# Designs tried in a protein design run: designed miniproteins, single chains, continued (2). Part 27

Each design is a single chain, and the fold is of that chain. pLDDT is the mean over its residues in the fold that is shown.

## One batch from the design tools (miniprotein)

Design m4967
Fold by ESMFold2-Fast:
Structure m4967 (fold): chain A 55 residues (1-55)
Amino acid sequence: SEIDKLYEEAKKVFPDEEVERMRKIIQELLSKGTTAARDRAQRLLDAIREAVKEA
């Protein structure tokens, strides 16, 4: 999936432990099914994408 590819790219920029922590938080937020939780997950994913692009 696109999200899994993003986590693989993130491991080039962040420690594996930090990527796994981010993955768990995002998965938990997406599982809550609220608009607020989805927006938070999207902001975290966007932050990861920006960090990967700048590396």
Scores: mean pLDDT 81

Design m4968
Fold by ESMFold2-Fast:
Structure m4968 (fold): chain A 81 residues (1-81)
Amino acid sequence: SMKEELGKKALELIKEGRKLVEEAEKSKDINEAKKLIEQALKKMKEAVRLAKQVGEEEAKHAEGALDEIKNRGEKALKKIE
């Protein structure tokens, strides 16, 4: 169904966002880390948008993943600073 396709796309975006923040966590360059985190957050925001079209539970899960990526990004930047 269309909702199943949107849900799958949201999960793929979450996976991509996590990969980008993992790269940011390994970076020693603050400008590189900032760009990776910005790209991760864009993917996570799109995942939330798609998940909201699937259902409330999926939206909450995606919003939780967005908060995870925000927290991990902040920690990555503080480690470099």
Scores: mean pLDDT 88

Design m4969
Fold by ESMFold2-Fast:
Structure m4969 (fold): chain A 69 residues (1-69)
Amino acid sequence: LLEEIREGLERLRARYPDDPAAQQLVAAFEKELESLEKQPENEYTKARLRRLVDEVRAALAGLDQIAAA
């Protein structure tokens, strides 16, 4: 989960380094990840990490679709 989120964020940064909207999105996800890493491991934290994986993947797919158009 943490590895998958970090990999997704690295891909977003690598593909869209000069896109301010993409960079703001990466910054928002990084802040959420940092907050979750400071919290105790529990079902809530795990559910939030799974959601964050999905959100990062969705953002990357959406930006890739726009770039391909």
Scores: mean pLDDT 76

Design m4970
Fold by ESMFold2-Fast:
Structure m4970 (fold): chain A 73 residues (1-73)
Amino acid sequence: MKEKAIELLKEAIEAVKKGDYSKATRLVFEAKLLVSDNPEVVKLLNEAMLALQRGDYDKAIELLKKALEVVEK
């Protein structure tokens, strides 16, 4: 489960970088479901989703990277 969440977050970051925001949003939703037991990661993913909705893609990438670091611990 942890490895799958890590892969989804890496794919989400790449999707944002490529401008595929619809794919990035779906991947973040899937990762959030897998990490729902970790409130720190859920908070970061919620903030990343808000950044994506606002078109703040640089902030979304930063938040997704922070979530990835927490999950990899």
Scores: mean pLDDT 84

Design m4971
Fold by ESMFold2-Fast:
Structure m4971 (fold): chain A 59 residues (1-59)
Amino acid sequence: MSVEELAQERADTLVNQNGVPESQAQKLKDEAIEIGKTDPEKAKEYLEKGTLELQQQQL
């Protein structure tokens, strides 16, 4: 699975299932894709951390 595909799936889940604002989900997606151009493994780690942080901000 590419970083772009994973980032899109995470962004869609955050917006549609977790109620995260589209602007925040899009920013996480765009930042992860940019990191993935040079370091796909770091991009995946960034996505997982960012997803968790955005989910926690709703508590």
Scores: mean pLDDT 81

Design m4972
Fold by ESMFold2-Fast:
Structure m4972 (fold): chain A 87 residues (1-87)
Amino acid sequence: AASAEFRAAYRAFLEAMLAALRALLAGEEPDTEAVRAAARRVSALAAAAGGPPLTDEEIEALVEALKALSREELEELVRLLEELLAR
């Protein structure tokens, strides 16, 4: 089972992602630093458990991918993340 620390970090990452996606849908500037910080935390905990770490390049690719999403893709991802976080 995933550790409590990993679950908390992953939840924080999903919350940062949801906030950024909602900002983009509203035509507002997303908090990309919150997304980067949360992704680095998840990566560090995954690496400590013997998993592959996310590189800075992969984290930047994630941030750039968020900014490239269409309105329809943003709406669908917000819906999916809200469902995940409601569990």
Scores: mean pLDDT 82

Design m4973
Fold by ESMFold2-Fast:
Structure m4973 (fold): chain A 86 residues (1-86)
Amino acid sequence: MKVILTIRNATPEQIAQIREEARRYEARGRDVTLDVDGSTVTLTIGNLSVEEQIGLILQAIGYELDGADVSITIEGDTTTIDITLK
């Protein structure tokens, strides 16, 4: 499975945390692409298990509970998560 995670209005500290999470997925043998454009981070992770995909969705819901705007779209084997931090 594939997850495309876009985080907007991220602080430099939050971007550093996302880079660390990306490295952890890469260390597990997942296909990881990370793009940073100002305060917007796009993280693409391929070859995820169903459990890892569910984990990422639950993390996104956590951001929504903390006041972020979150959108989750599932299309076939691809889950797109858009998070706008406030």
Scores: mean pLDDT 84

Design m4974
Fold by ESMFold2-Fast:
Structure m4974 (fold): chain A 76 residues (1-76)
Amino acid sequence: SANEEELLAQLREARAYVEEVLAKEKNPEIRAVLEEILRKIGELEEAVRAGDLEKARELQGEIQELLARYYELRRR
């Protein structure tokens, strides 16, 4: 569907952005969180393609928690 294609395009853009941030990051603790976010975005892309809505919701929650952790670490 158009909504699925749009979501997958947004996830592809998010992946590219996280990869760019990760390439410039030197702090190993922040790098670990960014690497985990990148992995979860990939898993979310696969869940969306598979139509696994329960897994997609779970992964969205996990990504939100990791983003909160990333912003917390960047404020220190």
Scores: mean pLDDT 86

Design m4975
Fold by ESMFold2-Fast:
Structure m4975 (fold): chain A 88 residues (1-88)
Amino acid sequence: DREEIARELVELSRRVIEEPTAEDAKRMAELLRELGFDDLAELFEKAAQGKLSDEQIKGIAVSAQLEALTLLKDKEGLEELYKEIKEK
């Protein structure tokens, strides 16, 4: 189910933002492709291959989380993400 995939993507993106790993990046790419976010999936495939910096990986993880939360219509999650982006 698309909502189950989106929920897994939100949880994975939070882990990737905290501590990016090749394994989580590969899983992110699989979930993003399943949801039809092919451009983001390609970026995470590059991340899994060690082709992106940690800062780049965190940036695309924020984008992936935004897309997943929007799909879920999770207003609370979207507000929380917005706060995290602004606090830096």
Scores: mean pLDDT 84

Design m4976
Fold by ESMFold2-Fast:
Structure m4976 (fold): chain A 78 residues (1-78)
Amino acid sequence: GPDEERGREHLEKAREYIKKAKEAFEKGDLDSAEKYLDKAVEHVARAAEAGLTEEASRLYEEVVKLKKKVEEKKKELE
């Protein structure tokens, strides 16, 4: 239905932002990586609201893992 279609669109955008965050992280742009992960979280939340809770949960775990890597890398550079 329309809610599921909207939720799937948000999952797609979350995946896109996770990809951009990974690319920024690999380039050493930790601030951009963090901003892209924040955008991914927004889209994951909207997908969960649309009822795609399991897929949203999986993407959220991926975002959390990548956020930890970004924070660890920031600490190494201080």
Scores: mean pLDDT 87

Design m4977
Fold by ESMFold2-Fast:
Structure m4977 (fold): chain A 88 residues (1-88)
Amino acid sequence: EKKKEEIKKMVEKMKENPVLAPWHKVLDYSKPGALEKYPNPVDLEQVEEALKGSPEVAEELLELLFENIMKNGSEEEKEAMEKIKKSF
């Protein structure tokens, strides 16, 4: 339960961050161009669905999103993500 709460809070912080909010649209796996721009796309909605069933899967998806942002994101996106990670 505690792990699910931590993951949920992280997802909520990411959605509320104006720098990271656009990533939700880019990482939509069903959208054209998502795979070309981001090699390991992660949809925040998929993270929320996984959180309800398996916190381990949700954590893995969040790790993939973090790695993707750190490799392919802007400097502002990287700083915003690290700030969120440090708050946990």
Scores: mean pLDDT 69

Design m4978
Fold by ESMFold2-Fast:
Structure m4978 (fold): chain A 87 residues (1-87)
Amino acid sequence: MSATQQLLAQHPLFQAVIDRYPQITDAIIAQALASRRPIITVIGDNLGVSPRTISRIIAVEGARNALARRANPTQAQFDALVRAAMA
């Protein structure tokens, strides 16, 4: 199984990060999984972005999933979910 498949099986929301940054390769993910550092930090370093930026992408995707079209959410509700996920 590829490193990307292993990561997504454990952390499905990382698909949003991969979709945002198509330059993320299986080799970068394999390095992140083998690292003693947080996965978000290793990926951030490889992309030249802060770990906070990656955490926010994951939080936004989680909020979108929670506020599926069945709920008519306000912007304030979306912002609150993103803020809570990043806490």
Scores: mean pLDDT 78

Design m4979
Fold by ESMFold2-Fast:
Structure m4979 (fold): chain A 69 residues (1-69)
Amino acid sequence: NKAIELLEEAIKALEEGDVTKASQLVIEALGLVEDEEAKRLLLEANRALHEGDVETAIRLLKEAIEVLK
């Protein structure tokens, strides 16, 4: 699942401190996701990234991956 792969890469980017790359990967994943719950989680994660809350963003991205499995 390409959306899950993009979100796994986004989490890795955040762990490496690359917020810009992570945000771009989350936006790309949003374009592939049809599930409404996963979309909400990804939008909340993107907002957390804009607010500088990397810990919350990582948690929300992990929750989105579980919904998409």
Scores: mean pLDDT 87

Design m4980
Fold by ESMFold2-Fast:
Structure m4980 (fold): chain A 74 residues (1-74)
Amino acid sequence: MEKEAEELAAKADEAFAKGDYETAAEYAKKLAELLKEKDKKGAAQAYAAAGKAYEKAGKKEEAAELYKKAEELA
């Protein structure tokens, strides 16, 4: 799990740096789902990162839903 979480975080960061915001959001969302029960703060941060990536991709409604999930875990 921890290695998988690190790989997802790295892929999200790489996609975001390349401007692949939808791909970055997808990896960050997967990271959040993996962390959701073991690390609520990490999951909240990952949902917020996914929301920010969707916002940059123009996916305003998807971003809002992810920000709400981040708030619920924080």
Scores: mean pLDDT 82

Design m4981
Fold by ESMFold2-Fast:
Structure m4981 (fold): chain A 75 residues (1-75)
Amino acid sequence: ADAVLEFAEELAEKISEYIKNKYGEELGEEFKEKVLKLGEELKDEEGAQDKLIEKTKELFKEMEKKAEEERKKEE
């Protein structure tokens, strides 16, 4: 349980910093919060770390898609 939460914090910190640098602070913070929430959601599940990695990859893709969609809305 606690190991999953600690792992979620590590993933959130490392990847959100990349997102902040590429897409801006707000998207990075949003990603961080979502990864931490996934850690809480999965902490009592067997194989939680593997599931967390896969869902974190999905969230990263979602954040990239969101940034691209906002770009498409430019006048």
Scores: mean pLDDT 77

Design m4982
Fold by ESMFold2-Fast:
Structure m4982 (fold): chain A 85 residues (1-85)
Amino acid sequence: MEEELKKKEEEIEKLYEEQLKKLEELLKEGKISEEVREALLEGLERAKEFLLKASKELSDEEFEELLKQYEKLFEEDLELLIKNS
């Protein structure tokens, strides 16, 4: 159980780092404002906390599905923000 939890935590960290890198690239390209980046960062921090709690209660399959849903929602939010900016 502890080893399985560590793997889920590592997956959450990887997703978070990838999302942070994407935000920094968009900011550098001028596609989002600093205010938008701050709002998205706050959202990512809340998502990370939720995923960490869920990782303790969900099966591996349910957790993987949830992780993919959060990744998709983040991409959709970025597309909407870029389109409306």
Scores: mean pLDDT 79

Design m4983
Fold by ESMFold2-Fast:
Structure m4983 (fold): chain A 64 residues (1-64)
Amino acid sequence: MKKEIESEALLAMGIMAIAVEVTNKSSPEEIREVAEKVAKKIEEIDPEVAKELREIAEEVVKEL
């Protein structure tokens, strides 16, 4: 599988996980923790995409 497609799929899963936490009214720390778990997996493939997911989590936390 191409690494680019794999990192995109993991990014989409990370965004979905963040959305689930927001829907459940999870704390900012819980949202960050879920995003970080997925970001660490992405980092093994593409560190820039991992950084993007971490930035998305921080922006979501700011909007809460």
Scores: mean pLDDT 80

Design m4984
Fold by ESMFold2-Fast:
Structure m4984 (fold): chain A 92 residues (1-92)
Amino acid sequence: GSMAAQGAIDAIQAALAEGGTVELKIDGDTVTITITGAGERTRKAVEQAVKDAEKAGATASLEIEGPRITLTIKGLDAIAVTAIALAHIGLQ
């Protein structure tokens, strides 16, 4: 059920643990997570989040531009979107 949400949540947790900042944008069934200032643990977590989202039937893309990582997941159900949003609020 929520494998796509769990991967995204793990990526947010890794970013904050490494002292990075996380911005979340929601557009319908699409979640965009922008991470700045994170390290190698976060890079591995976002790569795993892409795999987890794809296994759950969602579409994921990852863009890395210097210190900024952008993870976009599309095709999430409302429960998954809500879980990611609540995790972001609770971890910030």
Scores: mean pLDDT 82

Design m4985
Fold by ESMFold2-Fast:
Structure m4985 (fold): chain A 96 residues (1-96)
Amino acid sequence: GEEAARKAEEAAKKAKEYAEKGDAEGAKRAAVEAARYAGLAGQSGDPEAARRAAEAAREAAKAAGKASDKTGSVEAAQAATAAAIAAAGAEFEAAK
């Protein structure tokens, strides 16, 4: 669980950096990565890891959404939605 949470946080940081640069493909890739690790952290049975990964996936979703707004990338918008859904799932697992 903890490793997945850390990787989700790293992915969220990358998504934010790509979004600030206007790199929609980078932001999309990083948001998809954050969503995957949020799913893994949620399934780990560790509520603290799930909570941290949910926060990371939510930040990645915001970054990918921002990149989509700047570039018109449909793929970045889809990645933002996927990361938001993954964040909600991880939040549910963290809350029991």
Scores: mean pLDDT 86

Design m4986
Fold by ESMFold2-Fast:
Structure m4986 (fold): chain A 95 residues (1-95)
Amino acid sequence: NPEEEKRKEEIHIGRLLRVRLLAEQTRRVLDWELANGRDTPLVRLARERGPEEAILDAIAEALGVSRATVRRMLRELRDPEVQKKIEEYEKKLLK
């Protein structure tokens, strides 16, 4: 069913966009908190395990998925073809 396959792809691309936006937002929040000497759970995790692990944990918690699932999605987001599909999807949403 072409319509069902297209719908599944749009749902998956939308989920990847959400992961990308959460990662970008979490990095900005972490950078701001570090620059302003904040002592938050995110900053403590970043100091203990590094900033990338703290970001992974925050995304996993926000989406209710495993860290392994988030790592797979972040790897998929590095694919230029996937990035192009996300850009097309963002334009379709009229921002």
Scores: mean pLDDT 84

Design m4987
Fold by ESMFold2-Fast:
Structure m4987 (fold): chain A 96 residues (1-96)
Amino acid sequence: NKIKENLKAELANPEAREKALEGLLYFSKGSEEDLEKAKKLFEEAIKLEPNNAFAYAGLALVLAKEGDEKAKEYVEKALELDPNLPLAKEAQELLE
């Protein structure tokens, strides 16, 4: 059952997931201070779970919005981990 396998993957590190979701919330607020908080939260999520595609995509979104050239490397990492991740595609579109 692929649904059970996906659920187990999503629950592999709940703390990393919570930090990444909080990071996305700060990203959505969009102020300079909020983008710095989002960046830190995504970096903490990656530290807790180094294969967290969502956290890499979120970090790429922040960096792309700031005009940081490193955004491309994080988009590539996120897509390597999860090629179908919508958040990584959004980050890629910001780099165009």
Scores: mean pLDDT 78

Design m4988
Fold by ESMFold2-Fast:
Structure m4988 (fold): chain A 116 residues (1-116)
Amino acid sequence: AEAFETIQELVLLNLALELGPDLTAEQLREALERMVEEGEAAARLGALGALAIGKAARALLERIDEPALQERLAELAELMRTPEGREELEARIAALVDRLGATGDEQAATLAAVAE
């Protein structure tokens, strides 16, 4: 449960860094749909970390129309408008990766690869 919630937050924060201040619900939906497809394809090859990411992306897609998530996206987009906000977001990602590493090195490594 804790690890899956951490994976969901990591997916969201990494996509916020990638999409920057232009982060919209539609761009997030497109990126999440790609992650689900890639995660399911990699899972067929036995990549359990990629399966976890795909499941997290699917969970976020199910929540994308929730007011709380839309408000969170607006907050993340604002954070990305300043160098200080970007550094804060990067620090949050690093802390979550460390937390996930305490529960499974494979999951942390897979999430770091997706952060490109």
Scores: mean pLDDT 73

Design m4989
Fold by ESMFold2-Fast:
Structure m4989 (fold): chain A 61 residues (1-61)
Amino acid sequence: GEDEKLRELAEKYGVSVEEVRGAKKLLEAGLSEEVVIQYLMRNAGLSEEQARELVRELKEL
């Protein structure tokens, strides 16, 4: 299910499942991709490239 895919993404990007769930909730709430990218960079310590890739994958769920 979706929760399993969120866990796999967390492992792939080396972040917590809570960070991935947070990003997905922000996207579902209608925040822009750029705001979610900045959230992941500041809170999860991802590079801009990694954050952009994760956001892209979350949008495909």
Scores: mean pLDDT 85

Design m4990
Fold by ESMFold2-Fast:
Structure m4990 (fold): chain A 65 residues (1-65)
Amino acid sequence: MKKLVDIKALVPVPNTGPDSLAMKKGEVVRAEILEEVNENTWKVRDLETGEVRYVPKSLVEITEL
């Protein structure tokens, strides 16, 4: 079952490397959660682009759909 979420940037999220999700403050990305990589990082699929991205948990708010 797909776990669909809205990922909202609470602060500007920097590009920290390949496949990192860079966001402006207040930007919202709709995504599918693929896995929890570690305590600080989600692996998600961006539903607009189909791209797999890594998201820092501390900089974003996640709302389940």
Scores: mean pLDDT 79

Design m4991
Fold by ESMFold2-Fast:
Structure m4991 (fold): chain A 60 residues (1-60)
Amino acid sequence: SPPSPDEQFRARVDEVLQRLRRGEISPSEALRLLQDTVDRLDASGEVYDEGVRRLAELVE
């Protein structure tokens, strides 16, 4: 079966957070990409909240 919207969103979160860890994007750009991706994929608010929490942990 094709990956669900939530599975696709989680994979995209991993990519965005790796780019953030490498200093390739800013925290603001990372958040914008997560917001764009949740809307584009119609993923759940639960996986979006999970992604935002993971992003926040990297910017402490």
Scores: mean pLDDT 86

Design m4992
Fold by ESMFold2-Fast:
Structure m4992 (fold): chain A 81 residues (1-81)
Amino acid sequence: MEEVLEAEELISLARMYASLGELFAKQGDYDEAIESYEKAIELLEKAIELAEKAGDEELAKEARELKEEAEKKLEEVKKKK
């Protein structure tokens, strides 16, 4: 339960950083966008570990999908640089 709540908090924080990355990319601040997406990916990796330790397969899958999306956006920003 506790690990699930921590994973959910990390996912929420990761979504915030992904949103910041999108805002920076729209402004042409590609270095800041890259840093924001990298931070989101790092937080999602921790969330996956916590969800897996808790045995919450659905939460772990959600975090993996969000990580894949963030990695895709990171590569798109790198190509625009």
Scores: mean pLDDT 85

Design m4993
Fold by ESMFold2-Fast:
Structure m4993 (fold): chain A 87 residues (1-87)
Amino acid sequence: DLVKKGEELMKKGDEYQKKGEFDKAIELYKEAAKLFKEAGDDNRAESARAAAEAVEESKKEGKPEKAPSLFASRMITKIGDQIDAEL
């Protein structure tokens, strides 16, 4: 099942990205994108492609790319709740 193989590669790519292995993460995301495209899942293929490009951009700058909503929102939400309570 190409979709399941693509999902497996996305998980592996995510793991390598968290370890700072951006080259491996990029390769895995690109391979996942190809598998999703072959399976006809254009939405997942686009997501995998976007993930690979984001990691490539971070690699060029020599710094890790943070998920804008996932990591930042945790701190922002905590501060936001405090501000709302004060207001």
Scores: mean pLDDT 68

Design m4994
Fold by ESMFold2-Fast:
Structure m4994 (fold): chain A 55 residues (1-55)
Amino acid sequence: SLPSDEELRERARRIVEAQREAAEKLKDYYEKNNLEVHPLSEAAFEAGLRAAYEA
């Protein structure tokens, strides 16, 4: 069944935080391996997550 509004908000927060952590790790990986770093990757990723999670 569908969680409560507060449970959904908490789950959303955990998901967004995990995705931000993943984005930071990806950024570090690119930098560590001398790979090209997309300047908007983290911001675009976060914006996309927020758009998808707007409901």
Scores: mean pLDDT 65

Design m4995
Fold by ESMFold2-Fast:
Structure m4995 (fold): chain A 55 residues (1-55)
Amino acid sequence: SVADLRAQMVEEVRRMEEEVRRALEEGDFAKAEQIRQQGNEFILAADAELAALAA
């Protein structure tokens, strides 16, 4: 179920992007920066996980 895992990862990334957008709209730039950093770490980890499952 690599497709299911990928769909879940896409949804989680989308949620993080929404959180960043809302933080920026609220003027909480520090929170937006923290979420972006966490999101980048998550994306890298998710890519590694998907690559491992596909190999």
Scores: mean pLDDT 79

Design m4996
Fold by ESMFold2-Fast:
Structure m4996 (fold): chain A 74 residues (1-74)
Amino acid sequence: EEALREALEHARRAVQASRDGNYDEAATHFERAAEVAPPEAAKLFRQAAIASKNGDGETAARYAEEAMTAAVRA
């Protein structure tokens, strides 16, 4: 559960950074979430990071939601 908790904590920080308009910071937090997440969720967090780097907060949020769901199911 420690890895899941850590992944979700990084994801929450990423979502907050995105809300603040700090997309580069959000991407960094999504990448950190991917490092500790289960493989399926990690792929989705990496997609969220890519979307954040492109300034696409809506796409990043959708990938993050899918990643968090996948992480909880793992």
Scores: mean pLDDT 82

Design m4997
Fold by ESMFold2-Fast:
Structure m4997 (fold): chain A 84 residues (1-84)
Amino acid sequence: MEEAEKKVLEYLKKAEEYLRKAKEALKEGNLEEAEKYLKKAEEYYKKARKIAEENEVSEEIKEKLLELEIEIGILKIELGVAKL
């Protein structure tokens, strides 16, 4: 449980770092770099979610997972619009 929560937080932190880089690249007009970082954010988010689903995790971690899922979804839409 505690060990699993630490691993989830570790992957969430990496997903947040890549999401930040993706947002920054998108603001700079670098669509290729934004897509690359967004894919990395999704990879770490999926790893965190899988561990959280297989283990008992706190409500706080569940809320962070939901917030990150929403932010990734919004950025996907913004990136899709920017490519049009």
Scores: mean pLDDT 84

Design m4998
Fold by ESMFold2-Fast:
Structure m4998 (fold): chain A 90 residues (1-90)
Amino acid sequence: LDLEALAENSEAAAKEAEENLEKAREELLKAGASEEAVEKALELMKEAARKAREAAEAAKAGDAEKAKEKALEALELVEEVRRIVEESVK
């Protein structure tokens, strides 16, 4: 169902973000981003991963409203990361 799917997808996204955080630094620097821009992007990605995990936990607990709220917060942070990368590398 939507809530269970949200929990599974959010957990998978959080795990993938954690695994890729270290590699993300190298990729962003290779793309021409400044060290300062890379640090901002990584910090926001880490926060997005945390919010996604909170959304998954709320979904598993049956709190659909909190799950939606945290999922939206995670998406907003991902959008900020995309903007920083776009403005910093090209």
Scores: mean pLDDT 75

Design m4999
Fold by ESMFold2-Fast:
Structure m4999 (fold): chain A 89 residues (1-89)
Amino acid sequence: MSKEEIEVEILLALARMQIALLKLLAERAEKRGDRETAELARRAAERVEELVREAEEALREGDYERARELLERAIELAREALREIDRLE
């Protein structure tokens, strides 16, 4: 496996973990009646999932540069959403 393939696989795993965390936070917020936090987390999870899906398609085509760029954007989007959720809690 190339260095580029390894880097993309690590970013993909990290992005998937961020999606799981955002979904968990959305469920927690909904149970508390915090609709604002729940909606923010849910929308962020959906957007990150979209970027991950596009990255997986790029990876299948062997476009590691495109996959890396999409995954870096997904991780940054998740990070921004998590910071916003921390402010609301």
Scores: mean pLDDT 86

Design m5000
Fold by ESMFold2-Fast:
Structure m5000 (fold): chain A 101 residues (1-101)
Amino acid sequence: SVQEEIEKLLKESQELNKESQQKLEQGNYEEARKLSSESMDKRMEAMALQLESEGRTKESKDLRESLDKSKKLEEQGKYSKSASTATGSMLRVIGRQIDEE
């Protein structure tokens, strides 16, 4: 089910975030940034699936396009820029939900 896929992505995000924290504690800042960025990508995938399940297909598509940009930045080693892109896109979705009461 879509709910099971969302739950799996959120769990994967939590595991990556935990690994990122461990790398920070070890002073491995590059690996920590990479894992943090990958964690955010999983959250974006979960949010896109949620939007799609709600019939919000345009917003899901826009979020997936932002995810593709995030992944390309990761391939270039631009992990902080990737995480910022992901965060900004997710905040726009949340803001729209508040305005559509």
Scores: mean pLDDT 80

Design m5001
Fold by ESMFold2-Fast:
Structure m5001 (fold): chain A 56 residues (1-56)
Amino acid sequence: SLSDREKALIDILLNGSPEEQEEALKLLEESGDQKVIEAILARTTDEELKERLKKI
């Protein structure tokens, strides 16, 4: 199951502004949260975001 924080991070990375997405990506790179990474990869159509997530 996803925490409220993980759900918020997923929402920002899918629907947030470019600035919010960049900050959220940095937090994700630091945490290495695989649940968040997998959830976004399953839902996003952004190929640049997919490539960045694959490097984590």
Scores: mean pLDDT 83

Design m5002
Fold by ESMFold2-Fast:
Structure m5002 (fold): chain A 68 residues (1-68)
Amino acid sequence: MELSREEILERTEELAKELLELAKKASPGLQAVAEHFVREIREAVEEGKLSLEQVEAAVKGLKAMIES
């Protein structure tokens, strides 16, 4: 099933919101890291450099670090 770039961006924003919320609860340092990471992902998705699968994998990795 084909996902449009718009749909990928919407899913990326949902994942970004959850990540930023978790980071805010953890520490100011992790919040800053998550904010920078979200910016990089958004730019890469806008440029068509990342698939949704790659975004999900990257977000899961950072969530695991925050939840450790």
Scores: mean pLDDT 79

